# Ledger of designs, part 61: designed miniproteins, single chains, continued (2)

Each design is a single chain, and the fold is of that chain. pLDDT is the mean over its residues in the fold that is shown.

## One batch from the design tools (miniprotein)

Design m6100
Fold by ESMFold2-Fast:
Structure m6100 (fold): chain A 81 residues (1-81)
Amino acid sequence: ADYLITGTVTSADGRQGYAIIRISDLTPQIGDRLRILAADADGNLTLQNLTTGQTGTGQILYSSLTPQPGDIIHIEDVTAL
């Protein structure tokens, strides 16, 4: 199943941002932390859920920061699609 998540992004250099991401292949929960493993120029992400250990994919719908590998997303809201 796909999910819409919103959350705060913390970059490796300590910048803070906000993102809206469509998630696939993992089940997100409010309060989970996702690490960006890979990000392409089209906003496609490979993500690891640091809370559960699951790996999945994401599509950036909005982000206040340019996503980079190593960035951490703290999930604040989840909607099942």
Scores: mean pLDDT 87

Design m6101
Fold by ESMFold2-Fast:
Structure m6101 (fold): chain A 89 residues (1-89)
Amino acid sequence: MKEKYKEAARGFAVAYGYFQAHYDEVSEEEIAELQKKFDELMEKYGLTPEERVEAMAAGAYARQHADELRETALKNYEKAKKILEEIES
């Protein structure tokens, strides 16, 4: 279970990083929702500070390499949403 939360958090962080570099591809509402889901995963499921730092590092990497990681970021975002839906079911 913990690995699924980590994967979802990383996926949202990567998507957030990508969208910070390509803010024209996303609505303000979607960015806010993505940030909310990331924060909820950190707080609700008790991810450690180390695990949060790992997710944030992945997001920072995606932001720096946004031109190269578009497909990867979007796939990770879709996967993270699916994991969250399964966890909340």
Scores: mean pLDDT 75

Design m6102
Fold by ESMFold2-Fast:
Structure m6102 (fold): chain A 79 residues (1-79)
Amino acid sequence: MEQQLTAVRATLLIVRVLVDPGDEELRKEAEELLKKLSPEMAKKVREIARQEYALMAPLSPADRLALLDQAEAALEALL
C-alpha cells in the first residue's frame, strides 16, 4: 500500500515538474520519492507522468496546474 501511494504522489510531482521545469525543489522531491519506489514502479511512474503531460498539451499552463491541484485534492480525500 505505501508503494502505491508513493507512486501516485511521485507521478503528480513529475507532471508538475514537466509543467514548471525551473523549480529545482520540486525536481528534488520527485527524485527522492522515486528512490523510495522499486525500479520497476519508478519506470512506470515516469511513463505514466509523461503520458499525462502529453494529454495536457492542449491546455494552458494555468489550466494544467489547476488540474494537478484537483488531482492532489482528490488523492488527499482518499487518504
Scores: mean pLDDT 76

Design m6103
Fold by ESMFold2-Fast:
Structure m6103 (fold): chain A 97 residues (1-97)
Amino acid sequence: SSELIKELKKRKIEELLRFARTKTPAEVEAELAQAIEKLRAEGAPDAAIEGYRRNFHALVGVARAIAEIEEKGVELSPDEFEARLRRAALEGALAAG
């Protein structure tokens, strides 16, 4: 069902978010490169690989923004927090290509 697919996507996003929070930029790029090579070996088209790259960098951007907010102890309203995460996701995706 579409709901099961949404749940599996959420779990994968949470896993990737934890990864991005605990790894250096170099380790994050190495993991992305490995994932792309696996997708390419499985016959994924270039459009799907580029979509994966953009989504990966969007999630890394979000994870870094959350870590920065927590480290600095910045008090944000829920709306300000959501806006900050949306901007971080967009900037991460745009930086990917």
Scores: mean pLDDT 79

Design m6104
Fold by ESMFold2-Fast:
Structure m6104 (fold): chain A 89 residues (1-89)
Amino acid sequence: SQAAEDEEIEKKVKELLEKGDYKGLAELLLEAAKKVGAPERLIKAFEQALKYGIKPEDVMKAARRLLAGEDVSDLSKKAIEAAKEVLKA
C-alpha cells in the first residue's frame, strides 16, 4: 500500500512539473512532509520554497551550505534568503 501511495505521488509530481505548476508541486510536497512527521526545518523549507517560487531542494542545499560555513555566492539570492528563514526555526 505504501509503494502504491509513493507511485501515485511520483505520478502527480511528474504531471505538475510537466504543467509547470510549481505552486501545486510545493503544496503536494509540504503536505507529504507533514504526514510523515518531517522535522520542522524541512517543513519550513517547503513553505519557503512555495513563497519564493523555487525548488525545495535549492532551499535545502542553501541551508546545508550556510550551516557548514561554505560559500553560497553561486546560489540564487532567493534560495539564500529562503534558507536563512528556515534556519531561524
Scores: mean pLDDT 72

Design m6105
Fold by ESMFold2-Fast:
Structure m6105 (fold): chain A 85 residues (1-85)
Amino acid sequence: TEEARRLLREAEELLKELKEKVKSGTLTLEQAIGFALRAIGLIIDAERLLERYKDDKEAVELAKRALELARETLRLAMEAIKSFP
């Protein structure tokens, strides 16, 4: 569960950082690509945790939440990338 809690915190902070940069108008194309790559890494880590801890209900619920947040980060980052010239 500790590994799943850490992953959820990382996913929450990443999405928060992206949203703050979008809101402040400070997000660069390079940063948007960076957010997309980091989100992909978190998606992979969450899927691996789901496979490894499938019988641990708390770990599964935390990993699923982390996966949802990482997917949202990837979606927002990809939309940002598409909006650059």
Scores: mean pLDDT 87

Design m6106
Fold by ESMFold2-Fast:
Structure m6106 (fold): chain A 113 residues (1-113)
Amino acid sequence: SVKEKVIKILEDVIEDLKKILEAMKKYKEDQDNIDYIEILIEQIKTAIDYLKKDESLSDKEIVEIAIDILKTVGKKLEELAKREKNEEVKELLKKAYENVKKKTKELEKLLKE
């Protein structure tokens, strides 16, 4: 289903964010940056819960909600990557951003069908 595909995309983004979080902890990054990634994970989890609970949402509405989440997360990842000084953390942030951008385009194609 479209809902299952969208939830999987959002769960995959959470896994990418968890990898960033572990690298930030490994390199003893600023606590504010660690907290920022933890907040992003929590916001996506909350959105997944809403998508799962609301049985009235159409496939189009589910895709539109996911696109809005991915665009918001992508912007935040791009901003973090620009200011990141640790090369390994920066590469993980850039990789997560590129994946979010790719998944946003895939979901936008579903809206055109």
Scores: mean pLDDT 87

Design m6107
Fold by ESMFold2-Fast:
Structure m6107 (fold): chain A 90 residues (1-90)
Amino acid sequence: MRKKRIGLVGETGELSGFDLAEAMAFDAIIRVGPKLDENEALELARKIAEEYGGEVRWIGKPGEKASVLVRPDYVAESLEELKKAVEDFL
């Protein structure tokens, strides 16, 4: 079965250096809420993806101002919600 690819974006859904074709390469996009540390969120999502045979990548660069706004498939406002979103998708 093909490995599922999840993209993470910051709280606004905006991406630095974003390309529409790059966003379309992901099977799902999850917006990380403002109360979550972006590095902590990425590490948690990567750990879950490793367990379920998927992959996770931050779209653009964490902490940088976005060039394009994208619509997320999921919104995670806590680490628990992020874990559930990643597990539900994978």
Scores: mean pLDDT 67

Design m6108
Fold by ESMFold2-Fast:
Structure m6108 (fold): chain A 77 residues (1-77)
Amino acid sequence: MSDDLARAMADAVRATLDAGGLPDVGETLERAIFTMAAAGVDPQNMVDAITRLAGVYAPEQAQAVRDALQRTLQQHQ
């Protein structure tokens, strides 16, 4: 995964969680995205893992997080 893709995914997640009133969750997921990117995690596996974390911390926003991440991945191929 490129640093540009990781940043775009983090920005998409933060925008989604900020709109949901959960900026602290957005910051937590942003840190997880950069940690996984540094570890060389595949972009699709990152979408799945971050969506799972969103399901734990922000279950009402989990689908919106998945949709935002999947859209970002398609735009940055």
Scores: mean pLDDT 85

Design m6109
Fold by ESMFold2-Fast:
Structure m6109 (fold): chain A 71 residues (1-71)
Amino acid sequence: ADFEADVLSALAEIYAVLARNAIKKGDLESAKETVKKMEEIADQLEALGNTADAERIRKTVEELKKEIEKA
């Protein structure tokens, strides 16, 4: 098992929850900062060869960016 990739994937999932909560509160600055951290995790996962988790995270990032734009 790729423990580092598993930890990064779990961290990105936690950040997704935090970003969604920030959007619900109208804290768009915190939401944008959290989304940026998710993008950095996706970049690290791609560097590790874990393209599937990186693509999943990038899709969530794209969805969150659209929610931020509409808020």
Scores: mean pLDDT 85

Design m6110
Fold by ESMFold2-Fast:
Structure m6110 (fold): chain A 83 residues (1-83)
Amino acid sequence: LEELKEEVERIAEEAHRLGESPNLDAQVIATMALIVAVEAKRLLEKAEQGKIDPEEASEQVRKMIETARKLLEEARKIDEEFK
């Protein structure tokens, strides 16, 4: 779980940076990635509290990380195109 938390935090940091883009579309997509990262963090917190199975939480968080990374890739492409 700790390794997934670190990965989610890195994604959130990148999403915050891209959210500062002068391009509105890049900002919106980066914000979507940030929302996914926040939900992933909540899921990991629930697993630590014993409210959900850690293995199920890990599977869901890995899928959320993939989704957030795809969103960040899209935001980066848009940001680069308009810089």
Scores: mean pLDDT 81

Design m6111
Fold by ESMFold2-Fast:
Structure m6111 (fold): chain A 94 residues (1-94)
Amino acid sequence: SMEEQITAQVREILEQMKKAAEEAKKRDEEAGKQSLTNVRIAQQTIEDFKLSAHSMAAVAAMTARGNAKLLESIPEVKAKFEELAKQAEALVKA
């Protein structure tokens, strides 16, 4: 179903966000750790509230936008989070 496809894509976006946060940690340990914590909070929120597919996408989009802002001093990683935010935002509208 479309909902199953959206859920699978959101889970992949969250995994990509974790990888980007780990890359950020190599360049700025404090900001990278905070960005990783933000992704873990997003994953925990999704699990605790058993969010719908579109709500999961919205949480992922907001988390990616927040991390892009947090990591603005690391342009390559900021760009990755902005790309992931756009992907999640597209899924909110799907």
Scores: mean pLDDT 90

Design m6112
Fold by ESMFold2-Fast:
Structure m6112 (fold): chain A 74 residues (1-74)
Amino acid sequence: SAAEQAALAQARAVIDAMAAELRAAKERGSSDEELDAIENRGLRELLTLMRSLSAAQQAEVLAALERAWKEVLA
């Protein structure tokens, strides 16, 4: 559906925004507490969007999240 496509696109945007904010925070030398706050905020938003997605779309989002985490948190 159009709503599912919009939710999938927004979930990918949330992952990208979270990764960018985490990269910027690490560059600033932010505390572990600040990094955790950024991650928790992004994950809460992502969880809400996941409720509107099919199982296949949820798998795509989780794969994108895993890839982003490996790039930023490695």
Scores: mean pLDDT 82

Design m6113
Fold by ESMFold2-Fast:
Structure m6113 (fold): chain A 87 residues (1-87)
Amino acid sequence: LSPEEKEKLLIKEQGKLVLKLVKEKADLSDPTIAALIEKLEEALKNEDYETLDKIIKEVMLYLQEHDPELFQELEKEFRKLREKAKA
């Protein structure tokens, strides 16, 4: 795989992970969280990795302020994905 293809696969895996953990652990009654979930699902469905990367960053910024425990869990899982991608 090219470096660009590896980056797209990493973003895709990060997006799937964010969607899963946010749906499981975040406050889904929060309109901001609900809107971000919808955007993540659309970007994943359309394989729009540039938009997906942007939305992941928006989710992480929001969680850092409003759900720091979930933010830290996602950061830990992202580190595992990055290490796996290097192999």
Scores: mean pLDDT 83

Design m6114
Fold by ESMFold2-Fast:
Structure m6114 (fold): chain A 66 residues (1-66)
Amino acid sequence: VERLLEELKEAVRNGDIDKALELARELLKMGVDSQTIVMAVVEAASGGKLSVEDTVRLVQEILAMD
């Protein structure tokens, strides 16, 4: 679980939206709640390549999966 959260943060920091969504879906299947996943995304995005608009869109897609 911790390793997948680290991989999610790395994907977000690199602007890899497709990889971030794949990892978020995997974390949800493992029983990690959407709030924890969203917090990891927002934390990683604050120092990464994602624009505010892309970050909001990614968060909305993750919440829709739950």
Scores: mean pLDDT 79

Design m6115
Fold by ESMFold2-Fast:
Structure m6115 (fold): chain A 71 residues (1-71)
Amino acid sequence: SPQLDRAQQLIDEADRALAQGDYRRARELARQAIDYALEAPPSEVSRAVGLAIRAIGIQVEAGLLAGEPGA
C-alpha cells in the first residue's frame, strides 16, 4: 500500500539520519513511519507490525544516543 511504502521510505531515511548522528531527525522520521504503519489497511497488518517494530527500534536507539556526537 502507499501508506506502507511511505513508512518504509521514512524508515530508510531514519536509518540514514541515525548513521549521520542526527538522532533528533531519526526519531522524528521513525515516529512518522509508525503513524503511517498504524494507518495501514487490515489486509496488511503483518507488514505494518513489522515496520512499526523496526521504527520503534530506531526511536529507542536514537533516543539512547541523543545528545552524543555520532561515533
Scores: mean pLDDT 82

Design m6116
Fold by ESMFold2-Fast:
Structure m6116 (fold): chain A 73 residues (1-73)
Amino acid sequence: MREEMEEYLRKGSEKAGEGDLEGAVRYGQKAVELDPEDEAARYYLEAMRKELEGDFEGAVEAGRRYARERGEE
């Protein structure tokens, strides 16, 4: 479960790095579907959606929440 979620988050990050933000959002959605209670996956999805929408300030805030949930403060 957690390993599969990590794989989707990793694939999402690869898509974001390629400039495919819609692909990144799709993988983030899959990660949340695997573990809807995981706050890190939810914040990652929010960050990707906000980047896609052009809300860079919101994306940065969601990304910081994602990092905190992963123990990276």
Scores: mean pLDDT 75

Design m6117
Fold by ESMFold2-Fast:
Structure m6117 (fold): chain A 104 residues (1-104)
Amino acid sequence: MSPKALEFLERLAEILSKVPGLKVEREGGTLTVTNLFTPEGTGVLEKVEEILSKYPGLEVERVGGTLRIRPRPDFAELVSEEEQEELLKEIEKAIEEAKANPLG
C-alpha cells in the first residue's frame, strides 16, 4: 500500500472515531468500523458506505453492522490529494447532518 493511502486511512479513522456509537479499528491497510446500533452510528455508517463506494481506489465491504475499508495499492493514483481532501470533507459533512437529524 502507498504511504499516501495509509495516511488517508489514518485521517478517515480519526474522523470516524469522533462519532458516538462507532467502534473504529485499524490494522495495517484495513479500517474496520462497527456500528454499536446508536441512531447516530447507524446513519453515519450508511452515509460513509455510500460516499466511499463511489471511489474506484477503495474496497468497501459491509457485513451487517460492520464496514471494512481497504485502499487499493493504486488508490493515490486513482484519487488525487485534492479528491482525498474533498472526500474527507464530504464525510465530515455527512456526520454533521446525521447528528442534526438522528431520527430522519
Scores: mean pLDDT 76

Design m6118
Fold by ESMFold2-Fast:
Structure m6118 (fold): chain A 67 residues (1-67)
Amino acid sequence: DELNEELLKKVEELIEDPSVTRESFEEELKKYLEKIYGKKFKDEEVEEIVEKLVKGPLAKKLKEEEK
């Protein structure tokens, strides 16, 4: 849905930004998730979401860039 598409777009945007580290990526994603879903997320929950997104279509897209 649109909410999930916005999340994917935010993740892609953060990955494309060369100034964003793994730590700042997780922090920005956590803030975004809290804003969008209206609830507090634990760091482990954010990391699990990141792992799921990386193993999904986004991971395949990023791997294509390696060629």
Scores: mean pLDDT 65

Design m6119
Fold by ESMFold2-Fast:
Structure m6119 (fold): chain A 117 residues (1-117)
Amino acid sequence: MEYELEVEVLNVPPARVRSRLYRDGELVSEEERAFDSVEEAIGAGSELVLDWVLERAREIGADRIASRLTLDAETAVGRLEAEAEAGGKRVRGVLRGPLLAPPPETIVVEGSLDVAL
């Protein structure tokens, strides 16, 4: 069994967060929320992905979460991935969109973090 949560931040008025939940490659649910600012949308999308992956990782008995952040410095469009696997079960969370709006003074172009559970 594989579970994947895809979250997209859309920088169009109003700013939006779209979330799609997949099970074994099939779309199970889709939700969309509007926000007053892109910064609020980025925060909400990040929390949604990280909280969901953390809860699912613990439920499947994973001992770690592998994460990767990739950012296109020219467009400030980024991708945050977090993944865990245990006992033939896999969970993956992905956040995509303009992860910096307006661009902060300091940005991470690419990074990865493994979290022990």
Scores: mean pLDDT 74

Design m6120
Fold by ESMFold2-Fast:
Structure m6120 (fold): chain A 118 residues (1-118)
Amino acid sequence: SMEEQQALIEKKFKELRKLIREAIAKFRTMNEEEMFKLVDELIATIEAVVQELVAQGVPLELIVEFLERVAATFHDLVLLEINESKDEELQKKLEKITEYFSERILALARQIQAQLAA
């Protein structure tokens, strides 16, 4: 049912939000290379979640909305870290990582959206 699919999406979103918070907390102790590696691992986890949602019959439109929500959440959580930081170099690294994450997640969303048009 649609209600069961929405419940699955919300469960996966809460799990990813926790992983994103944990990753952001680690960024302060990381160099730029380590940050990008951790973000690549997060993106791989998100791609695996998308595959699970597809396998469970979740409509592609809802998966696109899920990915847009994930990108927005990452942006908002990193923005909080930037606003609390006094380290301008860390702020610049966090801005780069946020742009990289958003571009990759929104590219995945666009790829799925293209399948909806077919």
Scores: mean pLDDT 87

Design m6121
Fold by ESMFold2-Fast:
Structure m6121 (fold): chain A 88 residues (1-88)
Amino acid sequence: MEEARKLLEEALDYINEVLQKAAEKMRTASKEEQEKIKKIIDEFNKKVLPLLEKGREAASKGDLEKVREIAQEMKKIADEFEKKINEL
């Protein structure tokens, strides 16, 4: 149980890290870039929130393998998000 939650928390920490970088870029961005960043954040949330719900359910059941798969998918989405923000 605890190990499954730790894996999910590690994925959430990584997500928070990439969101922090996006927030930092937003402080120096033009108004047009800020609108693009907001759109990218919205798209990111739409992809990540359903996975987070599935991850929490799997963690509550102690399904380590499922949590690991979901955590990896969340990190992959976070990597794609960071790349899009950096390309602005």
Scores: mean pLDDT 82

Design m6122
Fold by ESMFold2-Fast:
Structure m6122 (fold): chain A 71 residues (1-71)
Amino acid sequence: PILDDLSPEELIERARERAIGLLEKIRETKGPEAAEEKARELVEQIKKAGESLGAPEVGERQAEELLAHVA
């Protein structure tokens, strides 16, 4: 599968990029408050993805980047 062809770092980076795109769309359609709420959910999902892939440090860094983008 496509996901099996990516390193843990690449998987988490792609998850962050998708999350940023989703947050931009939510901000445009539902406003900044809804985007902030979704960002908190996505931050936790990225951290858990890092833990599941054996790369918790990468997950934490990517989650911080996501949060900084929304703030």
Scores: mean pLDDT 77

Design m6123
Fold by ESMFold2-Fast:
Parts: structure tokens; sequence; C-alpha cells
Structure m6123 (fold): chain A 97 residues (1-97)
């Protein structure tokens, strides 16, 4: 079974947001890890019927966030949006069978 794992690391240089979305033909999952000084609100949503996973982080300066979305089968959509005070540090895509 093919599984795609997409991991995005972001650093908050000021107040801002990071949003990541994935749509897959099979099962989806979302996780968020946050570290550092400053406040962060993290939200994940998984919709099994639509195959959509969403990870959203809203934070203050000094917060580092790792957003991870996984999807089984064909990935039909993947997107990352960050506000101007948020830096994308890394993007990793892994496919496993």
Amino acid sequence: MKVSVVTVEVEFLGEGSARMVMVAEGKVSASIEAKGPGKVIALTKEDEETGQAIAVAVGEAGVKVTLTLTGEGKITKVGVEVSSNVKIVSVSVEEIE
C-alpha cells in the first residue's frame, strides 16, 4: 500500500499562521509538533469521507512548528500557505509501500 508523508517545518519570526492541506484517495492523517518560547494554537482536521487532512498553526515569534500530513494511495492535492512573518525551513516528501 503506497503512503505519502509530507512534512513541513516552519519558524515564526513574528505573529502569523501556517496552513497545510492534503487530499488523498485513501486514508489521511494530520499531526503538529510545536516547540520554543511563545504561544501557539494548533489544529488538525481529518475528513475520512472526502479524504482531506488539514493542519493549522497560529503562533507568536520564536515558535517552531512541524506540520505532517500522510495520505494513502493517490495524492490529489497538497498545499502549504504561510503568512509573511513565517519562514518555511524545510519540506520533506517520503513515499513508502
Scores: mean pLDDT 83

Design m6124
Fold by ESMFold2-Fast:
Structure m6124 (fold): chain A 73 residues (1-73)
Amino acid sequence: MEQQVEELAQRVLEVVAEILRLRGWSDEEIAAAVEGLTQIIEEMKKTLPPEQVLALLEQALAYLERERERLLA
């Protein structure tokens, strides 16, 4: 379960970074955004059951993948 959460969280962070690069964000801005999102995910892992964290990350990834596709058109 922990490994699945870590793998999914890492994928979410990667897709967010890709989207921000496509939108023309600087490397510094992307690094700050990824760090902030990492802290949010760590807080979720401390406060929510693992199954709920997985469901939220899966939903977030599905949304982000669609946004990435839209930007790549």
Scores: mean pLDDT 83

Design m6125
Fold by ESMFold2-Fast:
Structure m6125 (fold): chain A 60 residues (1-60)
Amino acid sequence: SKELEKKLMILEISLAMLRGGEAFLQTLADQGNPQAAAELQRIRDDIARVEKEIEELKKK
């Protein structure tokens, strides 16, 4: 369905952007930024949620 295709595309774009953000935050945390360490936990939780949504959509 066109609606499923659109949802999947949006989720995959969001996942790619989140992964880029995770890499950037990891670099900042490695440089000793304490706020980046807290944000890493949040972005990893967001990544796990989006990955689960993508898996559920692909099963349809």
Scores: mean pLDDT 85

Design m6126
Fold by ESMFold2-Fast:
Structure m6126 (fold): chain A 98 residues (1-98)
Amino acid sequence: MEKEKKLEELIKKLEELAKEVEKLMEELGFSLEYRAELVRKAYENNEELPKTEEFELLEEILRLNAEFIKTKDLEKQIEILEEIIKLLEKLKEVLKEK
């Protein structure tokens, strides 16, 4: 029960942080969804992306998100979400410096 509450709180924090990142990306003239789809497409087709810090962070976030959806262990889901949140916080910092 406590782990379920922690999962809900992490999901809420993830949603809020993702919304902030999306707003920053829109201000820079592109959407988070569009960039994430480009990263996913390149990875699936074994193509090289521009080696910028923002693309590297998005690639890692997408990799962890894929692991999250495959995982049914609540404890591991919490660990993956905490890592995604850390990467989103780094992405937000990178975007704010532009």
Scores: mean pLDDT 74

Design m6127
Fold by ESMFold2-Fast:
Structure m6127 (fold): chain A 87 residues (1-87)
Amino acid sequence: NAMTPLTDEQIDELVEAVLNDPEIRAAVRQVLKDNGIELEDDEELAETLRKLLRSLKPSQQNLLYHYLQTDKEKFAEALVLFIQEKL
């Protein structure tokens, strides 16, 4: 199943988790800024995250979804690393 991409609903769950956690949201904004992407509001952040998450390998998407349910710190760390790799 790690080779099957997440559904749009599952991608939205990942985006909501980032937006609803101030520390994870700040970490994601920082990695984007460090790569030249400065976003003014959470709506732009949500859309940027949806595009980035959908562009990740299915294995990376599934790992993030697993960590979201099991280990929030690993979720944040893995998300930042995968975004850096993609940018």
Scores: mean pLDDT 86

Design m6128
Fold by ESMFold2-Fast:
Structure m6128 (fold): chain A 68 residues (1-68)
Amino acid sequence: RAKEIAELIKARDREALLALLREDPTLPPEYVEAQVTLLLARPPKSAEELAEVPGIDRGLAEAIARHL
């Protein structure tokens, strides 16, 4: 999951990133859309910057950052 998210952020593929995050049925659609918009608008350089995105906890941010 974290690796796929990192690859899609690097590719700037909004639609694929939305589809991947919507695989989690517990996330509301509007929340997923806001999360993707922030990830693509602010190219994250660190786990700290990733953790500022709503819905990304510190552990997920660190996992994604390892693949950036």
Scores: mean pLDDT 69

Design m6129
Fold by ESMFold2-Fast:
Structure m6129 (fold): chain A 101 residues (1-101)
Amino acid sequence: ADTAVLEGVARVDAPAGAKVEVEALVTSNALGTTFPVEGEVEVRLTEEKNAETGKTQIVAEVRATLEGVELPEAPLTLVVKVRTEDGNVGYGGKTTPVVKK
């Protein structure tokens, strides 16, 4: 039974208390597939203030656990998208190589 833990962080410039939407997707070139992992996803939202700009950033930290999935021998990428109501979008992600031997 293979288990993979994928983590990603996205930041977006937004005022304090701004409403954001978070989307997390896993992609695999070997499968040619992108799918949501909402059922296996931990999302943490925090606020940071940039000292130089005085602007607040919303930080989305996402952890996705894939269990009972046949892991390909190709890299898996977790993509995190954070969108504000005013249309600002932040992206983040991490590609994790998968080796089965």
Scores: mean pLDDT 68

Design m6130
Fold by ESMFold2-Fast:
Structure m6130 (fold): chain A 84 residues (1-84)
Amino acid sequence: MEYMEKLVERIRRTLAEARAATDPREKLRLVMHASAQLLGLSVLILVMKKEGSDPAFIEKLDEEFRRATEEVNRLEREALAALA
């Protein structure tokens, strides 16, 4: 559980860096990095569901995953528009 919380924290930090980035290319690189981290989180959530882990904690992780994915999609579109 602590490892998953630290992974969510790392995703949060990567997205914060992406938001703060002034160079569109650097912003896109950070967004792509966050997207890769989210794929890893998705796999771990599936493993936790299979293990029969705490449903409330799994629901919290699913909500974090949903919100972070939405932010990744928004920031990616913003960065790509700035590079065009």
Scores: mean pLDDT 83

Design m6131
Fold by ESMFold2-Fast:
Structure m6131 (fold): chain A 70 residues (1-70)
Amino acid sequence: MDIDLSELEDYVRANYPEAELVAVGRFPDPSRNEFLALLRPKGPYVPPSEALELTLSDGTRVLLGVSFAL
C-alpha cells in the first residue's frame, strides 16, 4: 500500500515550511498501515526536534521525524 504523498507534502508545507521532506519509508509489518517520514531543515532554521504522529484521510499513519546534521 502506498502513502498519499500529496496529503503528506501539504501537511509538511503548512506546518514546516522551512523544512524538506527527504525520505518516506513503510513499516515492514503489512498489518500496520504505518509509514515513517523524515524532514530536513532547508537552512539555519531551528526546527522542533520532536517526533510527531499523524493520520491521513485514508487512515494511513505517519510518524514524522525532524533531523539535521548538528
Scores: mean pLDDT 65

Design m6132
Fold by ESMFold2-Fast:
Structure m6132 (fold): chain A 68 residues (1-68)
Amino acid sequence: AELTPAETEANSHIVKAFNAYIEGKEEEAEKHLDRAAELLGWTPEQKEAIRQAIKQAAADHKALDAAR
């Protein structure tokens, strides 16, 4: 199993989107998701599903960090 160059670049943008959501930089996160969707040819429905998954993961991470 290997990633194409486009998939590798898209994964980088997905990670950046996740970090941006953790930092509360939703506009920056959206730009990274747009770039990943462009590279991977996501439909609007697929992009929304991935957005929700990343936002939830970021929220969970922030909640765990805040729980002390």
Scores: mean pLDDT 81

Design m6133
Fold by ESMFold2-Fast:
Structure m6133 (fold): chain A 85 residues (1-85)
Amino acid sequence: SPKAAPEVIETHRKAVQAVEAGDLDTARQYARELLDQGAFQSAAGIALAIRDEELVKRALEGAKKSGIGYEEIKKQVERYREMLA
C-alpha cells in the first residue's frame, strides 16, 4: 500500500540486515511481510538473495496480478539467475 511506504522501508531494511547476518529464516519472514505489504520488487530482491524460488514466484505472481512492476521484477529475476548460474 502507498500509505505504508515507511513501514515497507523499515521491513526491507530489517530483511537486508537478516540476509547480511546469514539469518535466512528471519529474512524469509520479512520477505513474506513485504509480499503482504504489496512490496513485490523488495520481496523479490530478498527472495533472490536467500535463493527461495517459491518466494520469487509469489512476488512475480503478486506483481502480475497488481499490474505494477511485473516486467521490471521479471528482468531483475532473470538477470540475477544468469549471474548465479
Scores: mean pLDDT 82

